Designed miniproteins, single chains, continued (2). Designs and how they scored, part 80

Each design is a single chain, and the fold is of that chain. pLDDT is the mean over its residues in the fold that is shown.

## One batch from the design tools (miniprotein)

Design m6755
Fold by ESMFold2-Fast:
Structure m6755 (fold): chain A 92 residues (1-92)
Amino acid sequence: DKKERLEKAYEILALEYALILYEELGVDQDEIEDIRKKLKELLENHKPSDEEIEEAAKKLYEELLESTSNPEKYKEKHEKLIEEAVERVREA
């Protein structure tokens, strides 16, 4: 199912994005390890294609801009973090 594959690609990318933020914020190590474990299981079973990664990245970027009270101020930061998340998924 194309929709299911895209939903899994989005979940993977969103978890990589969350992991980058949690590592930067110094969140509890147990929470970071839980995300890493879930991400590893998803990547082993649902490795997304480059096209699925690109579509998921576009959706995540749009959702982040819509949820931000000042999108123009944080646009470049969101772009950089999504680019890093995409690279992490591709390198996995």
Scores: mean pLDDT 80

Design m6756
Fold by ESMFold2-Fast:
Structure m6756 (fold): chain A 98 residues (1-98)
Amino acid sequence: MSDLKLVLRAENETQILEVRLNEEHLLEVVTDKKTGEVLREIVRPIRSQAELDLLRRDYAAMQSPDPEARRRAAVRYTSRELLRVAREIGDESAPDPL
């Protein structure tokens, strides 16, 4: 098992989002900037090497200086998450997220 590596850090006026990733799990943490309190923590399993590779690629692209590259990466990530959720609830007819 590899250590969780920071792949995305984003901030708004009140919150800090940090996303960490290893070969088995994704960890998303949202923290309040003023209090340091954790507002949201999500841990989810990574189902395949292909999912891991796409997550790494998309998080890197979301940090690109090209706004169009960032937009495309966000769309790809969101689409794959929706397909992953559909498959996990037993919809075997849902298309593969690749």
Scores: mean pLDDT 70

Design m6757
Fold by ESMFold2-Fast:
Structure m6757 (fold): chain A 76 residues (1-76)
Amino acid sequence: MPYLVEITLRPDATDEQMRALAERLGGLPGVTEVEVDLEKRRIYVTAEDREAAERVAEFARGSPVVESVRILPAPP
């Protein structure tokens, strides 16, 4: 079952920092899609399974520009 990882960036995160983080996240195993919402300071990552989603969340939490991370079931 695919999962959605919603990453909230800090208000002081730059567009370049968000794009760089999104590119790194897209390179992780089991990531199928990455969407960047620059206006809302959000990154959305679609992961193949829960293991991949947890890997994405752990990586994102290690980033100084990340405020919070949520894992949600992706709709079918």
Scores: mean pLDDT 83

Design m6758
Fold by ESMFold2-Fast:
Structure m6758 (fold): chain A 81 residues (1-81)
Amino acid sequence: MEEIKKKVEEIFNKFKPYLSENVQKQAEKLLEKIKNAKTIEEIIEYTDKLLVLIYLHLSEEQQKELEKEAKEIVKLLNEAK
């Protein structure tokens, strides 16, 4: 669980420079919800919302990099079940 939260934070920090200040604030609120999540279901819900938010505000090249990072999160989530 902590490993998933850490990986999500690392992904956010990697893509943060490419996001507008308003999108960064929205993403930070979702990241805080992920950090405070008590169930795997909450982590999945907020992580999905965070990744979609970031994806929609990235260039095509950056979207491909995010897709690679998202696959690692999916792997970690499946291992936590």
Scores: mean pLDDT 81

Design m6759
Fold by ESMFold2-Fast:
Structure m6759 (fold): chain A 84 residues (1-84)
Amino acid sequence: IREMQEENKQRWLALGFQAVADYMEGQGLQDISLTFRKAAELVLTGDIEEAIKLAREAIKRLEVENPELAKRLSQELDFLLQQY
């Protein structure tokens, strides 16, 4: 029962990262998109800390090119992590 709840949280977080990746791909931000897809994969394999680190590094990279979008993603990520 406990493990099933943890798997459901991992699946939810991974879907969140995949949704961000799809949005970034639509914006032409291929490198950011690929990083979030990798983060989603890491969540599914249980490497949650590494997934969060990759997501935060991608947001920092985006901050140079689009600081407003990076700020929005940072807020969304913090919201997702508070629920996880």
Scores: mean pLDDT 78

Design m6760
Fold by ESMFold2-Fast:
Structure m6760 (fold): chain A 97 residues (1-97)
Amino acid sequence: SSERVRLATQLYSAAAVNMAGASASALIAKKLLEDPKATKEQILKFYRDAELNGRASLENARRAVEIGGKEFQPYADKIEKRVDEALKEAREIVEKA
């Protein structure tokens, strides 16, 4: 139905926004690592924000495929790749903290 495609498109848009949030938070955390005035807690906050946005992005992308069907899969795959790139560094920092 057209309503199903509309809902899937809204979920995909939410996934894209959350993916952008994950990437932005990861970039801020990287910048803070280069700042001698930055605290460990500030750096960890932005890595946690990246992880939270990444998880939300993946869930919204999964639901977009579930509701919208196979045509959404290539878009969801691109979201997953971008989120994995953003979270790779965050996971390493959390494990060492």
Scores: mean pLDDT 85

Design m6761
Fold by ESMFold2-Fast:
Structure m6761 (fold): chain A 90 residues (1-90)
Amino acid sequence: MTPLFKAMKEYLEKNKDKLTDLDEPVLAIIAIEEGDFETAKKHLERILEKNLPLKPYASLLYFAKLQIDFSKLPEEVRELWEKVLEKAGV
């Protein structure tokens, strides 16, 4: 696990009782890293369906884009991930 993904996982654990819709990008990234593609898909779909604000997470999404191998993602998860990155301007 990269230092970035470790920090994100520690953030989620520390703030488990305080998570909001704004944490959906972090939840999606960690689910992808953990190989939980069903959970990743749900978080990515929620971001797109609710048009959640992504600008505060643009830097995190950019670094996640550099660490995640798109060729290893299931097609459906990959398509949703690409749409989220496009909406974030990444």
Scores: mean pLDDT 76

Design m6762
Fold by ESMFold2-Fast:
Structure m6762 (fold): chain A 83 residues (1-83)
Amino acid sequence: SIDDIVAEAVARLRAAGLSEENVARAADLLRAMLEMVQRGSVSVEQAFEAFAAAVAADPRFTPEERELILSLFREALARLEAS
C-alpha cells in the first residue's frame, strides 16, 4: 500500500540523516504523487517529471538529499506498479 511505501521511504530518509522537516517535505510530496498515479490522474512518467521538478525547485534540499529522494521515488513507483 502507499502507507507502507511512504513509511519505508521515511525510515530510509531518517537513516540517511535528513532533518525531520526535510523528511516531512519529501514524504508529503512522495505520498501526493503516488496517490495521483494510483488514481490514474497522471502517468508514472508524468509523476516522476513533476516530482523531480518539485525536488529540484526546493532550495531546502541538498544535492545529496535530492539524489536520495529521487532514487526512493523511482523505487516507490516500481513497487506501486508491481502491486
Scores: mean pLDDT 86

Design m6763
Fold by ESMFold2-Fast:
Structure m6763 (fold): chain A 85 residues (1-85)
Amino acid sequence: SEKEEAEEKLKTLLEEAKKALEEIKRLIKEGKLSREDLEKLKEILEGTLKKAEELAKIAENEELLEEIKKVLEEALELIEEELEK
């Protein structure tokens, strides 16, 4: 069903978001992200959050959405902090 497919996509997105957060933390620590890279990552993370919200409406799974939002918002906060330097 569309609901089951959306939930599977959300679970995959949560796993990908967690991996992305750890990679972003590593790249920031290593000083490997330019301002252009940071701005591009911000756009990607904001787009991912919007997709997660759309999928969560179909899946009717607010708990999974909140987990994804927490991970993505942590990543966005780290990017914003680096952009302010």
Scores: mean pLDDT 86

Design m6764
Fold by ESMFold2-Fast:
Structure m6764 (fold): chain A 64 residues (1-64)
Amino acid sequence: SEELAQRILEAAKRALDEGNVTAAKFAVREAHELGFPDTVAEIARYAEERGHHDVAAFARALLE
């Protein structure tokens, strides 16, 4: 659902802002497993903008 996708995105953004890479990667995996590719892409973009290049690369790999 769009509501669930938005909650996962907000959780991922908070995790990245806090430097919690493990929680951010967990949120990426949840979005991917639930079929929310747009959410995975948005998390990747947000991570890259904040210098979390490893999380961005992890998310992009799931979109291939």
Scores: mean pLDDT 88

Design m6765
Fold by ESMFold2-Fast:
Order: sequence, then C-alpha cells, then structure tokens
Structure m6765 (fold): chain A 68 residues (1-68)
Amino acid sequence: SIEELLEEIKRLAAELMAKLSAEEQARLQRGLDTVEAEIRRLVEAGDLESARRLAELFKRYLEQEIAA
C-alpha cells in the first residue's frame, strides 16, 4: 500500500540521515516533507498510480544514496 511505502521511505530516510551532516539531514528532511505532501495530494486527487510511482521513485533514490 502507499502507507506501507511511506513508512518504508521514513525508515530509509532515518538510515540515510545517520550517515549525513546536520546540514545534509535538514536538507533531506525538507525533501522528505515535500515528497510526502505531494504523495498525499495525489492520493486525495484519486491519482493512486502517480502517488505510487512517486513513492517508489523516492524509495529507490534513498536506497541508492544509502548504498553509495
């Protein structure tokens, strides 16, 4: 579900934040807040396909940043 994807995104973001400076953590948190807001907007609009794509894209970004 989209809620499960959002929870996994938050978990991955927390994992990535442990590797980052305070300034980088603040930047990532702003990005996370923006992406979560957009996903919720798409869900409210009934665009579940775009909401899922955005969530999966951001999850993949976080996974790649953690692996780097």
Scores: mean pLDDT 87

Design m6766
Fold by ESMFold2-Fast:
Structure m6766 (fold): chain A 74 residues (1-74)
Amino acid sequence: SEKEKEELKKFIVDYLKQHTSEELNKRVNKGKGKTDVLDGRPLKPDDIVLTFEYKGKEYTFSLESLKELYEKYN
């Protein structure tokens, strides 16, 4: 739902504020078979992405989407 998406966005922004780049590197993956949760587009196999677990579900973000999200909420 839209409410769940908004809660996820806040969770991710808070996570990014509370963790170092080194800690975030542990969440780095490739985009193969994944969809960007913010814009809904399929990601390219070699795209650098970050994955997060929230309420038992895995969510994938491109670096571009994470930067846009961070800037919107900061």
Scores: mean pLDDT 79

Design m6767
Fold by ESMFold2-Fast:
Structure m6767 (fold): chain A 87 residues (1-87)
Amino acid sequence: NDIQLLTQLYQLLGQGVALIRQNAPVEEIRQLYLQLLDLLGVAPDASPEEILARLRERLDELGVAPEVAEELLEKLRLLIERVEELS
């Protein structure tokens, strides 16, 4: 369901940014990150480039407005950067 997928993407990406801003424990951030990868159908060891490309592809397929797509992609970049910092 496209609406359900978009809702879950919004919720997970928003929660991820909130956890980063709160300096939440690394394990909480990592668990949310893995849920996001699973939702996107991407392997846990996928490259940042693959993860970002997969989200862009899904947003394009769903007909998401460019402004909204850029916002979600930026949130994903922040989450990827934080997880890599904490590895």
Scores: mean pLDDT 84

Design m6768
Fold by ESMFold2-Fast:
Structure m6768 (fold): chain A 100 residues (1-100)
Amino acid sequence: TVLDKVLDAIMKGLKTDDREAAQRVLDTTINAIAEALGLDPSKLSDQEKVDLINNLTELPVEQLKAVLQAELEAVKELLGEDHPVARALEALLNSVLAES
C-alpha cells in the first residue's frame, strides 16, 4: 500500500529494522496531525493519511509543536531516549518552542 512505502521510508530514516516500532511512530504522527486538525484518523483513507504527513510543515506552529512532541515521545518509548532520531526531534521541538 502507499502507507507501506511511507513506513519503509520511516524505517530507513530511523535506521531501524523494527517495523512494529516504525508503524507505531507513523500511527502516532498521523493521529497527532489528525487531532490537531479536528479529524477522526479512523475515517481517513491511506492516501489522506499520506497527504497529512506530506503537509506537516504547513501546520500552524502550535499544532506542529503538538505533533512533534507526540512523535518524540513515541520514538523515545519505542526506540530509546538516546536514539539519534529522538535527539534530533527534541532539538527541532526546542527550536520551534524558542521561536514562539
Scores: mean pLDDT 73

Design m6769
Fold by ESMFold2-Fast:
Structure m6769 (fold): chain A 75 residues (1-75)
Amino acid sequence: MMSMEELLERLEELEKKLEELKEKGLISDKEALEIEIEIGMFRIVIGVSKATGLDLTELAAKQLERIEKLIEESL
């Protein structure tokens, strides 16, 4: 399974892809907002994991899978 740092790097790739979809007009404002909310939730999970010392990597990975699916469904 990916490390927390690798999950963050993967999120950066997905954010770049979302920007490309917005620029090309391939995604609606509503779909983009839904993805941005999920990205926000992912960052909260990472922040809580770091603040509490709890290993939330699996939960973060599931949130990342959700973001990937939403972006792929927009293509």
Scores: mean pLDDT 81

Design m6770
Fold by ESMFold2-Fast:
Structure m6770 (fold): chain A 75 residues (1-75)
Amino acid sequence: MLTDADVEALFEENREAVIERARAAGVADEKLPAVLAAYRAILRQLKAEHPEASREELLEEAERQLGVVLRRYSA
């Protein structure tokens, strides 16, 4: 079971990858803080809804949901 500290560590470990993906999707630099906040919120929500989920399962679902968020910010 992942702790809140584990979720924060996952967020920090993946911060640069999220930024790169957002830029590749055409998100403006001034919107990056909002994208990062959304990704962090997604990780926290997934951990709360699926406390038994593995690190890999949370990351996979978070990446899927991030794709939806990025489409909104790049439009």
Scores: mean pLDDT 82

Design m6771
Fold by ESMFold2-Fast:
Structure m6771 (fold): chain A 65 residues (1-65)
Amino acid sequence: MEEKIREALEELLKFEERILAPNSGYDEEFSNKVYEKMKALPQEDRVFIATSGPEERLEYLKKLL
């Protein structure tokens, strides 16, 4: 796996964990960061992430790492 992709996956994992936490405090800036990280991913991974719930995304990201 490419280093940049791994780093993007790790950041996305942290973001999904934050979304699942109560009172996460995320806003438009947080959403923009998630969007920028997704740009680094292959299309197949982006499609799965875009079409899955937060818990499914979390498990998938862990599996890819």
Scores: mean pLDDT 68

Design m6772
Fold by ESMFold2-Fast:
Structure m6772 (fold): chain A 94 residues (1-94)
Amino acid sequence: ALSEEELAQLREGKATLEAILAELKALDPAAREALARQYGFATVEQLEARLKLALELATALLENPERHEEVLREAQLKAYELQKELGIEVSPPP
């Protein structure tokens, strides 16, 4: 199970990710594309998908602190499938 300190850090991380996603959504299309390129992504969709996946992981860990190993494993599988769908070359999780 996650400690209260770890849960507090996850809540802060989740709030930061939500703020970044809201900021990205508020930008015009050209600014969003520039931001994606700045972070090394080929498309805005790749950047958004990575941010949303991180947010989903933080949320799932906060909701299931006693099952964090299972949540992390499921997140790895979802990350692989999502990146594969976006055309990103990835190796399947072990």
Scores: mean pLDDT 74

Design m6773
Fold by ESMFold2-Fast:
Structure m6773 (fold): chain A 68 residues (1-68)
Amino acid sequence: MSLLEQAKALYQNFLYHEKQGKDLLAAGAYAQYQTLYSQLSEEEQKELEAFIKELEKTGDIKYVPLQP
């Protein structure tokens, strides 16, 4: 799984945990997301922003397991 794919998964997991009221798990996912976001290129950050916009548009938020 690429850094971009991991960042997308972590942001989706953040929203998933927020939706369920699991604040500690949501905070953990968001912290990991921020760490990966800082490692992405400008082009990858732009793609990630487009992905987030589509998640908000569709509302199809699901948990994505991360491979170790």
Scores: mean pLDDT 82

Design m6774
Fold by ESMFold2-Fast:
Structure m6774 (fold): chain A 116 residues (1-116)
Amino acid sequence: MYEFLKRYARVEEELAKSPEELREGANRVAALGIDLAAASFTVDLLIKLSEKLKKHIKEAEEIKTALENLDYDKALELANKLIKNSTDPKFIKLANDLIGTIKRIKERKEEVEKAE
């Protein structure tokens, strides 16, 4: 996680041509850091909710594993599956929040891969 954030920070710094662009890049790095922390927090809440309700425990743990492996496509697939298989509004809300966060992280990853 930290290595990805560090790589993104370097790309933003190298692309900045003005103090204004450097500030905008720093703001995008901060936003990625927040999104990475939010994804980790949200998946831990999904796991706790799954344990409390005795439903979707394996699926929630698989999402966490995918996030730890930086496999955002797998994490999105699993989160969408959780929404389709759940009628609990709390699971659906947390999974949708996670999907939104992962999509933003994936966009940042694609920017790093294109710039490297």
Scores: mean pLDDT 81

Design m6775
Fold by ESMFold2-Fast:
Structure m6775 (fold): chain A 85 residues (1-85)
Amino acid sequence: SAEERLDRLVAAVREIIEKYKDKLTPEQIELLQAAIDHARRLGRETGDVEAAVRALKAMVDQLASEYPELKEIAEEIKRAADEIA
């Protein structure tokens, strides 16, 4: 179901954040968590997991443009998201 796919998306991204937590500031963790929460809400409201994945990818790309040190983490998140779409 779309909800099960969204739950897997959220779990996968949270696991990536946990893996890199020692390299992230508390502010960066909050921004990444907000991006996941936004993508999950969009997916639930629309039933469109692909739209949720596109929104998440756009948000993490924006964060990586503001915080270049997040580029590697953003790429890993985008790869995980593509596997769920």
Scores: mean pLDDT 86

Design m6776
Fold by ESMFold2-Fast:
Structure m6776 (fold): chain A 74 residues (1-74)
Amino acid sequence: SMEEVEKMVEGFRQLLESLLASDQPAEVKRRAAEAFRAWLIAEARKLFSPEEVEYLERQLDELLAEFERRLDAQ
């Protein structure tokens, strides 16, 4: 359902905020974000329609783009 997809989006947002707040090197933060994105999409493909997976991918990519901008500003 879209409600469950939205929960995945929120979980990813919270992960990115935690990474930005941590004292870890930028490369470690990027690898963690990319790994979690890949895992979420793989799990979503097992449970959701192709349209819901496409929506999830777009939302995660928007969050990741903002994360990269904020990481570069640190």
Scores: mean pLDDT 89

Design m6777
Fold by ESMFold2-Fast:
Structure m6777 (fold): chain A 82 residues (1-82)
Amino acid sequence: MEEIAKRLKEGLIAAGVPEEKAEELAELVKKLGEALEKGDKEAAEEYLARLEKLLKEVMSTLSDEQRLAAAGEVLKAVREVL
């Protein structure tokens, strides 16, 4: 989980996401993965909702090219935790 979160943070920063927001997104993906591993559906749903909200906020500040790159990094990380 921590390695997935670290790679996501690095990928998001490279895509143009501010470091603070990249850290928040990576932490939410980590917590989502941990909740899914434990079978905690309620916690997983809460972290997924928070991740979606923050991702939409961050995406609105990016160019179309940066948005596509950032979305790819998030989808890759989420696929590894599912």
Scores: mean pLDDT 83

Design m6778
Fold by ESMFold2-Fast:
Structure m6778 (fold): chain A 65 residues (1-65)
Amino acid sequence: MEELEKAIEEAADEIAKHSGMTPEQKENIRITLKELATSVEEVKEMKERMLKAIDNGRALKAELA
């Protein structure tokens, strides 16, 4: 988590450096990246559920065969 926050700050710095953004615009990007990181954690859990659903589908196909 702390390492991820540091990566987000570094990414915001690089974007601001290349785009000539104001400090306020840079902070807004940093906040947006943190929100996206939180959503990614939820997606990771959903991925595991989907993989289990695929395995269940394979079992059903074998039963029907």
Scores: mean pLDDT 68

Design m6779
Fold by ESMFold2-Fast:
Structure m6779 (fold): chain A 91 residues (1-91)
Amino acid sequence: STDLSAEEQAFHRRFQERMQELLRRYTERYGLPSLPEIWAAMDEEEQIELAIEVAEMALEAAEEVGLEKTAEEAKKALELAKNKRLEEAAD
């Protein structure tokens, strides 16, 4: 959105840079051209690991620019993804 604050713009730039690098690694690893196709090809353990990486990237970007609310939401997403990993490991 053109109405984003400077801090929100900085967050989106940093997060997008991290997501582009993640997408590059995943397209190389899976041999598929897009993230939706990669996601559809993943098993549940792989999907959980991707969710953890995305949440960690969002948290790092939010903390770097000082967006407390965004950082807290990213922490919650990270905790949920890590809890799913523990549940899968227990099954």
Scores: mean pLDDT 81

Design m6780
Fold by ESMFold2-Fast:
Structure m6780 (fold): chain A 98 residues (1-98)
Amino acid sequence: MIAKLTLTVRDADADGAVLVETDNGTRYASAHLRGKGTLTVEAEVKEGSIAKGYAVARSRETGFDGGYGKATLDAKTGETNTEVTPGLIESVKLELIK
C-alpha cells in the first residue's frame, strides 16, 4: 500500500517541504511553490503499520511567515489525524492508496 502526503499552500511565494515516515523508511520532497501550489510525497506502507506525515512551508518574501502540518495514518483502518497551524498552509492530507 502507499501513504500519500499532499501539502497545499495558499496564494503565496513559498518553500514547501513534505516528509512521510513508514515501516519502509522515510521519503522527502521539497519545492518552490507559487500561488495555490501543491507538493506530494508517496511512501510504501505495510498493512497494519502507522504512517506519519510532516509538512512545512515558509514565505520567500518575508522569511518568517510559515506553517506546519502533521498527520498520522493507520494503514489497517485508513483512519487519519491531522494538525495544521494557521498561516501559509491551506491543507495537509495524508491518505492510503491500496
Scores: mean pLDDT 81

Design m6781
Fold by ESMFold2-Fast:
Structure m6781 (fold): chain A 81 residues (1-81)
Amino acid sequence: SGLERLRAEVQAVNDKALAEARASTSEEEIQQIIEDLQQYKAELAEELRRLRVPPRFIAEIQQMFDKTIEEIKKILEEKKK
């Protein structure tokens, strides 16, 4: 239940970030979105480790962020063309 809610919240954050990156006309804004997601990924991973959440679940959450960050990086490169 709690882990399912956390997964849904992380997915919502990632979906919002991806939508904002797609809508942005600024390379600087897209770079900031990437940095914000990287920061949130790091802070959430530390919090989950402190709460002794299983490493496998923490890895799954980190993979969700990594997938979104890579998609946003591709959007950034497309906008440079």
Scores: mean pLDDT 88

Design m6782
Fold by ESMFold2-Fast:
Structure m6782 (fold): chain A 82 residues (1-82)
Amino acid sequence: MREQLEEDIELSMAEMAVSVAKTGSAPTTVEQLQADIKLLKKTKETLERLKERRPDEAERLDKLIKEVEEKIKELEKQLKQL
C-alpha cells in the first residue's frame, strides 16, 4: 500500500515533466536541447520501471512512454537541424 502511494507520486511527477516539455517554450540552444533529451530519456526509464510494477496502469503508462518517445524524436531532429 505505501509503495503504491510512492508510485503514484512518481507517476504524477513524470506526467508533470511531460506536460512541461509539451507546453514550455521551444529550446533555443544546443545545450538546452541536449539537457531536455537527457531528462526525457530518464523519465522514460522511470515510466518503464513503473509499468513493470503496475500492470493495471500499463495502458496509461504506455501512453506516457509513447509521448516521451515522440518528444525525444522531435528534440533529436531539432538538434540535428541546428
Scores: mean pLDDT 73

Design m6783
Fold by ESMFold2-Fast:
Structure m6783 (fold): chain A 75 residues (1-75)
Amino acid sequence: MSELIKEINERVSEEAEALVENKTVENLEKLRAAFDAFIAEVSKKDEEAAKELKEIFDAIIEQLLELLGLPAPAK
């Protein structure tokens, strides 16, 4: 779990800083992709932890979209 938290912090800080400096859809997509890739790796070992992380990351992305005024990717 501590390694998991360190990895999250590293991904969030690097990608979030890039997004703040350049408020583009590309930087937002990179942050989203990093979260999704990390969740996919966690889900291979612990599906419950992956579900919790997914909810946290989705909330973070939603807050960033609102704060930066960026469009959400179509699904």
Scores: mean pLDDT 68

Design m6784
Fold by ESMFold2-Fast:
Structure m6784 (fold): chain A 84 residues (1-84)
Amino acid sequence: AVFEPSPPVVIRVGDTEAVLRFQVTETEVTVTAEIRHRGRTYTVTVRVPKPASREEILAALREALARVLGEELATAIVEQLAAL
């Protein structure tokens, strides 16, 4: 399978920086988020099976980020990503 990494997306919310990498295969979409928040680094990986809508990918990412960062910050990051 030909593997093409998407360019990273950088989202900033206050003092938080999230670097999002999208990886698309024949069977799934993988989103890897590296978040820097208050001097700590968090890594979150989300896998969404195909067929996957943009809304399903964003919802899965929000849920995964909320478990690590809380709902408010997770929502803010995903809303900025959705606006791109």
Scores: mean pLDDT 79

Design m6785
Fold by ESMFold2-Fast:
Structure m6785 (fold): chain A 74 residues (1-74)
Amino acid sequence: SLRDQLVEALREDIEILKELAKRSSNPELREYLSQVAKELEELLKKDASVHELIMALSKATITIMRYTAEKHAE
């Protein structure tokens, strides 16, 4: 189902965010990425709507893209 696909994609993005947090030398960035991952994990526990999952996935993907690009620009 669409819901199952969104949940799977969000779980993958959560793992990427956690990995980026572990590899970050910037403590503020590490804390931020960890908090985003935790918020997304809590959303998955709450049986969120399809709309909420789409919004969460968009936020996670944009966060990953932005901070991956920033690290390469350092």
Scores: mean pLDDT 81

Design m6786
Fold by ESMFold2-Fast:
Structure m6786 (fold): chain A 64 residues (1-64)
Amino acid sequence: PLSEEEAKRALEAASKLSGEAGKAAKQAVIYAHRGDKEKAREYALKASKDGAAASVGWEAAKNA
């Protein structure tokens, strides 16, 4: 049924955003260590946004 397909897509999207948030957080740490404050801030902001979006998607999928 369509609901199974929608739930699967929601889980895949949430997992992808969660992975992207983790990668962005790691990049922020790397750039901070290298002294690139501007890029460190940019990646930290991306990690925050992607993490928040993943949380919303994850909650929607769990309520199925």
Scores: mean pLDDT 73

Design m6787
Fold by ESMFold2-Fast:
Structure m6787 (fold): chain A 75 residues (1-75)
Amino acid sequence: MSKDIQDLIAQAKSLKATQPIAAQRVIDVIKANPDMDDDTINDVRVAIDMISSSDVRKQVGGSLRIIGIEIDKSI
């Protein structure tokens, strides 16, 4: 597992205090896709930043990005 993937897992874990369900979903998606490309890594990072926002619209957008990655990798 790359250092970037480990960093993303650590960032997702920090969300558990405010967004426990979203945080666990992000962690599960990262662990299921340990070899994701740089574009996907960046998209996950953006999603984590959005979910950590106090803006509900950004939180929803971040969750949708994670769901999109999950669907893309499962198909």
Scores: mean pLDDT 77

Design m6788
Fold by ESMFold2-Fast:
Structure m6788 (fold): chain A 105 residues (1-105)
Amino acid sequence: SMEEVKEELKLLAESTLALLDLAERALRRGDVERALRYLDAALAVVEQMIALARENGLSEIAEKLEEVKRLLEEAKEAVRRGDVERALELLERAKELLKEILEEL
């Protein structure tokens, strides 16, 4: 049902937010390798959410999730460049957009 799909998307969004908090903490400690692993895990969950949203005709949610994916890919590149400040800014934007998605579910 649509209710079950929305509940699954809520759980996946909450899981993504938790992974982004772990990535942020790793970055603040200078643990680049762990930060990248958490970002890769978050990207995998976001890809799952995009597929689920598209399969169920939630086109607006899918578009916002594509933007979350773009922000996380940019954050990974900032981390690889050693630009921790930029990475943290991009993660905060991704978290804000995920919270907006949660409000629409």
Scores: mean pLDDT 92

Design m6789
Fold by ESMFold2-Fast:
Structure m6789 (fold): chain A 68 residues (1-68)
Amino acid sequence: LDLRDEETFKKGHLKGAINVPFEELEARLPEIKAKYSSVTLSGSDLEKLEAAKALLEAAGIEVSLAKA
């Protein structure tokens, strides 16, 4: 999951990455939980990555961080 904004994601991302801007993550959490038991997070903002990891793990999703 790529937490950057949609415009930044369109300019370049990891192959197979799915764009979920940080502001949309909570609203899309049920969709993510239904499709994935484990996700890799990528982004440029460490604070947002840490917050997203906590949110996803609280929902029962296993989280790994990719270096951006």
Scores: mean pLDDT 75

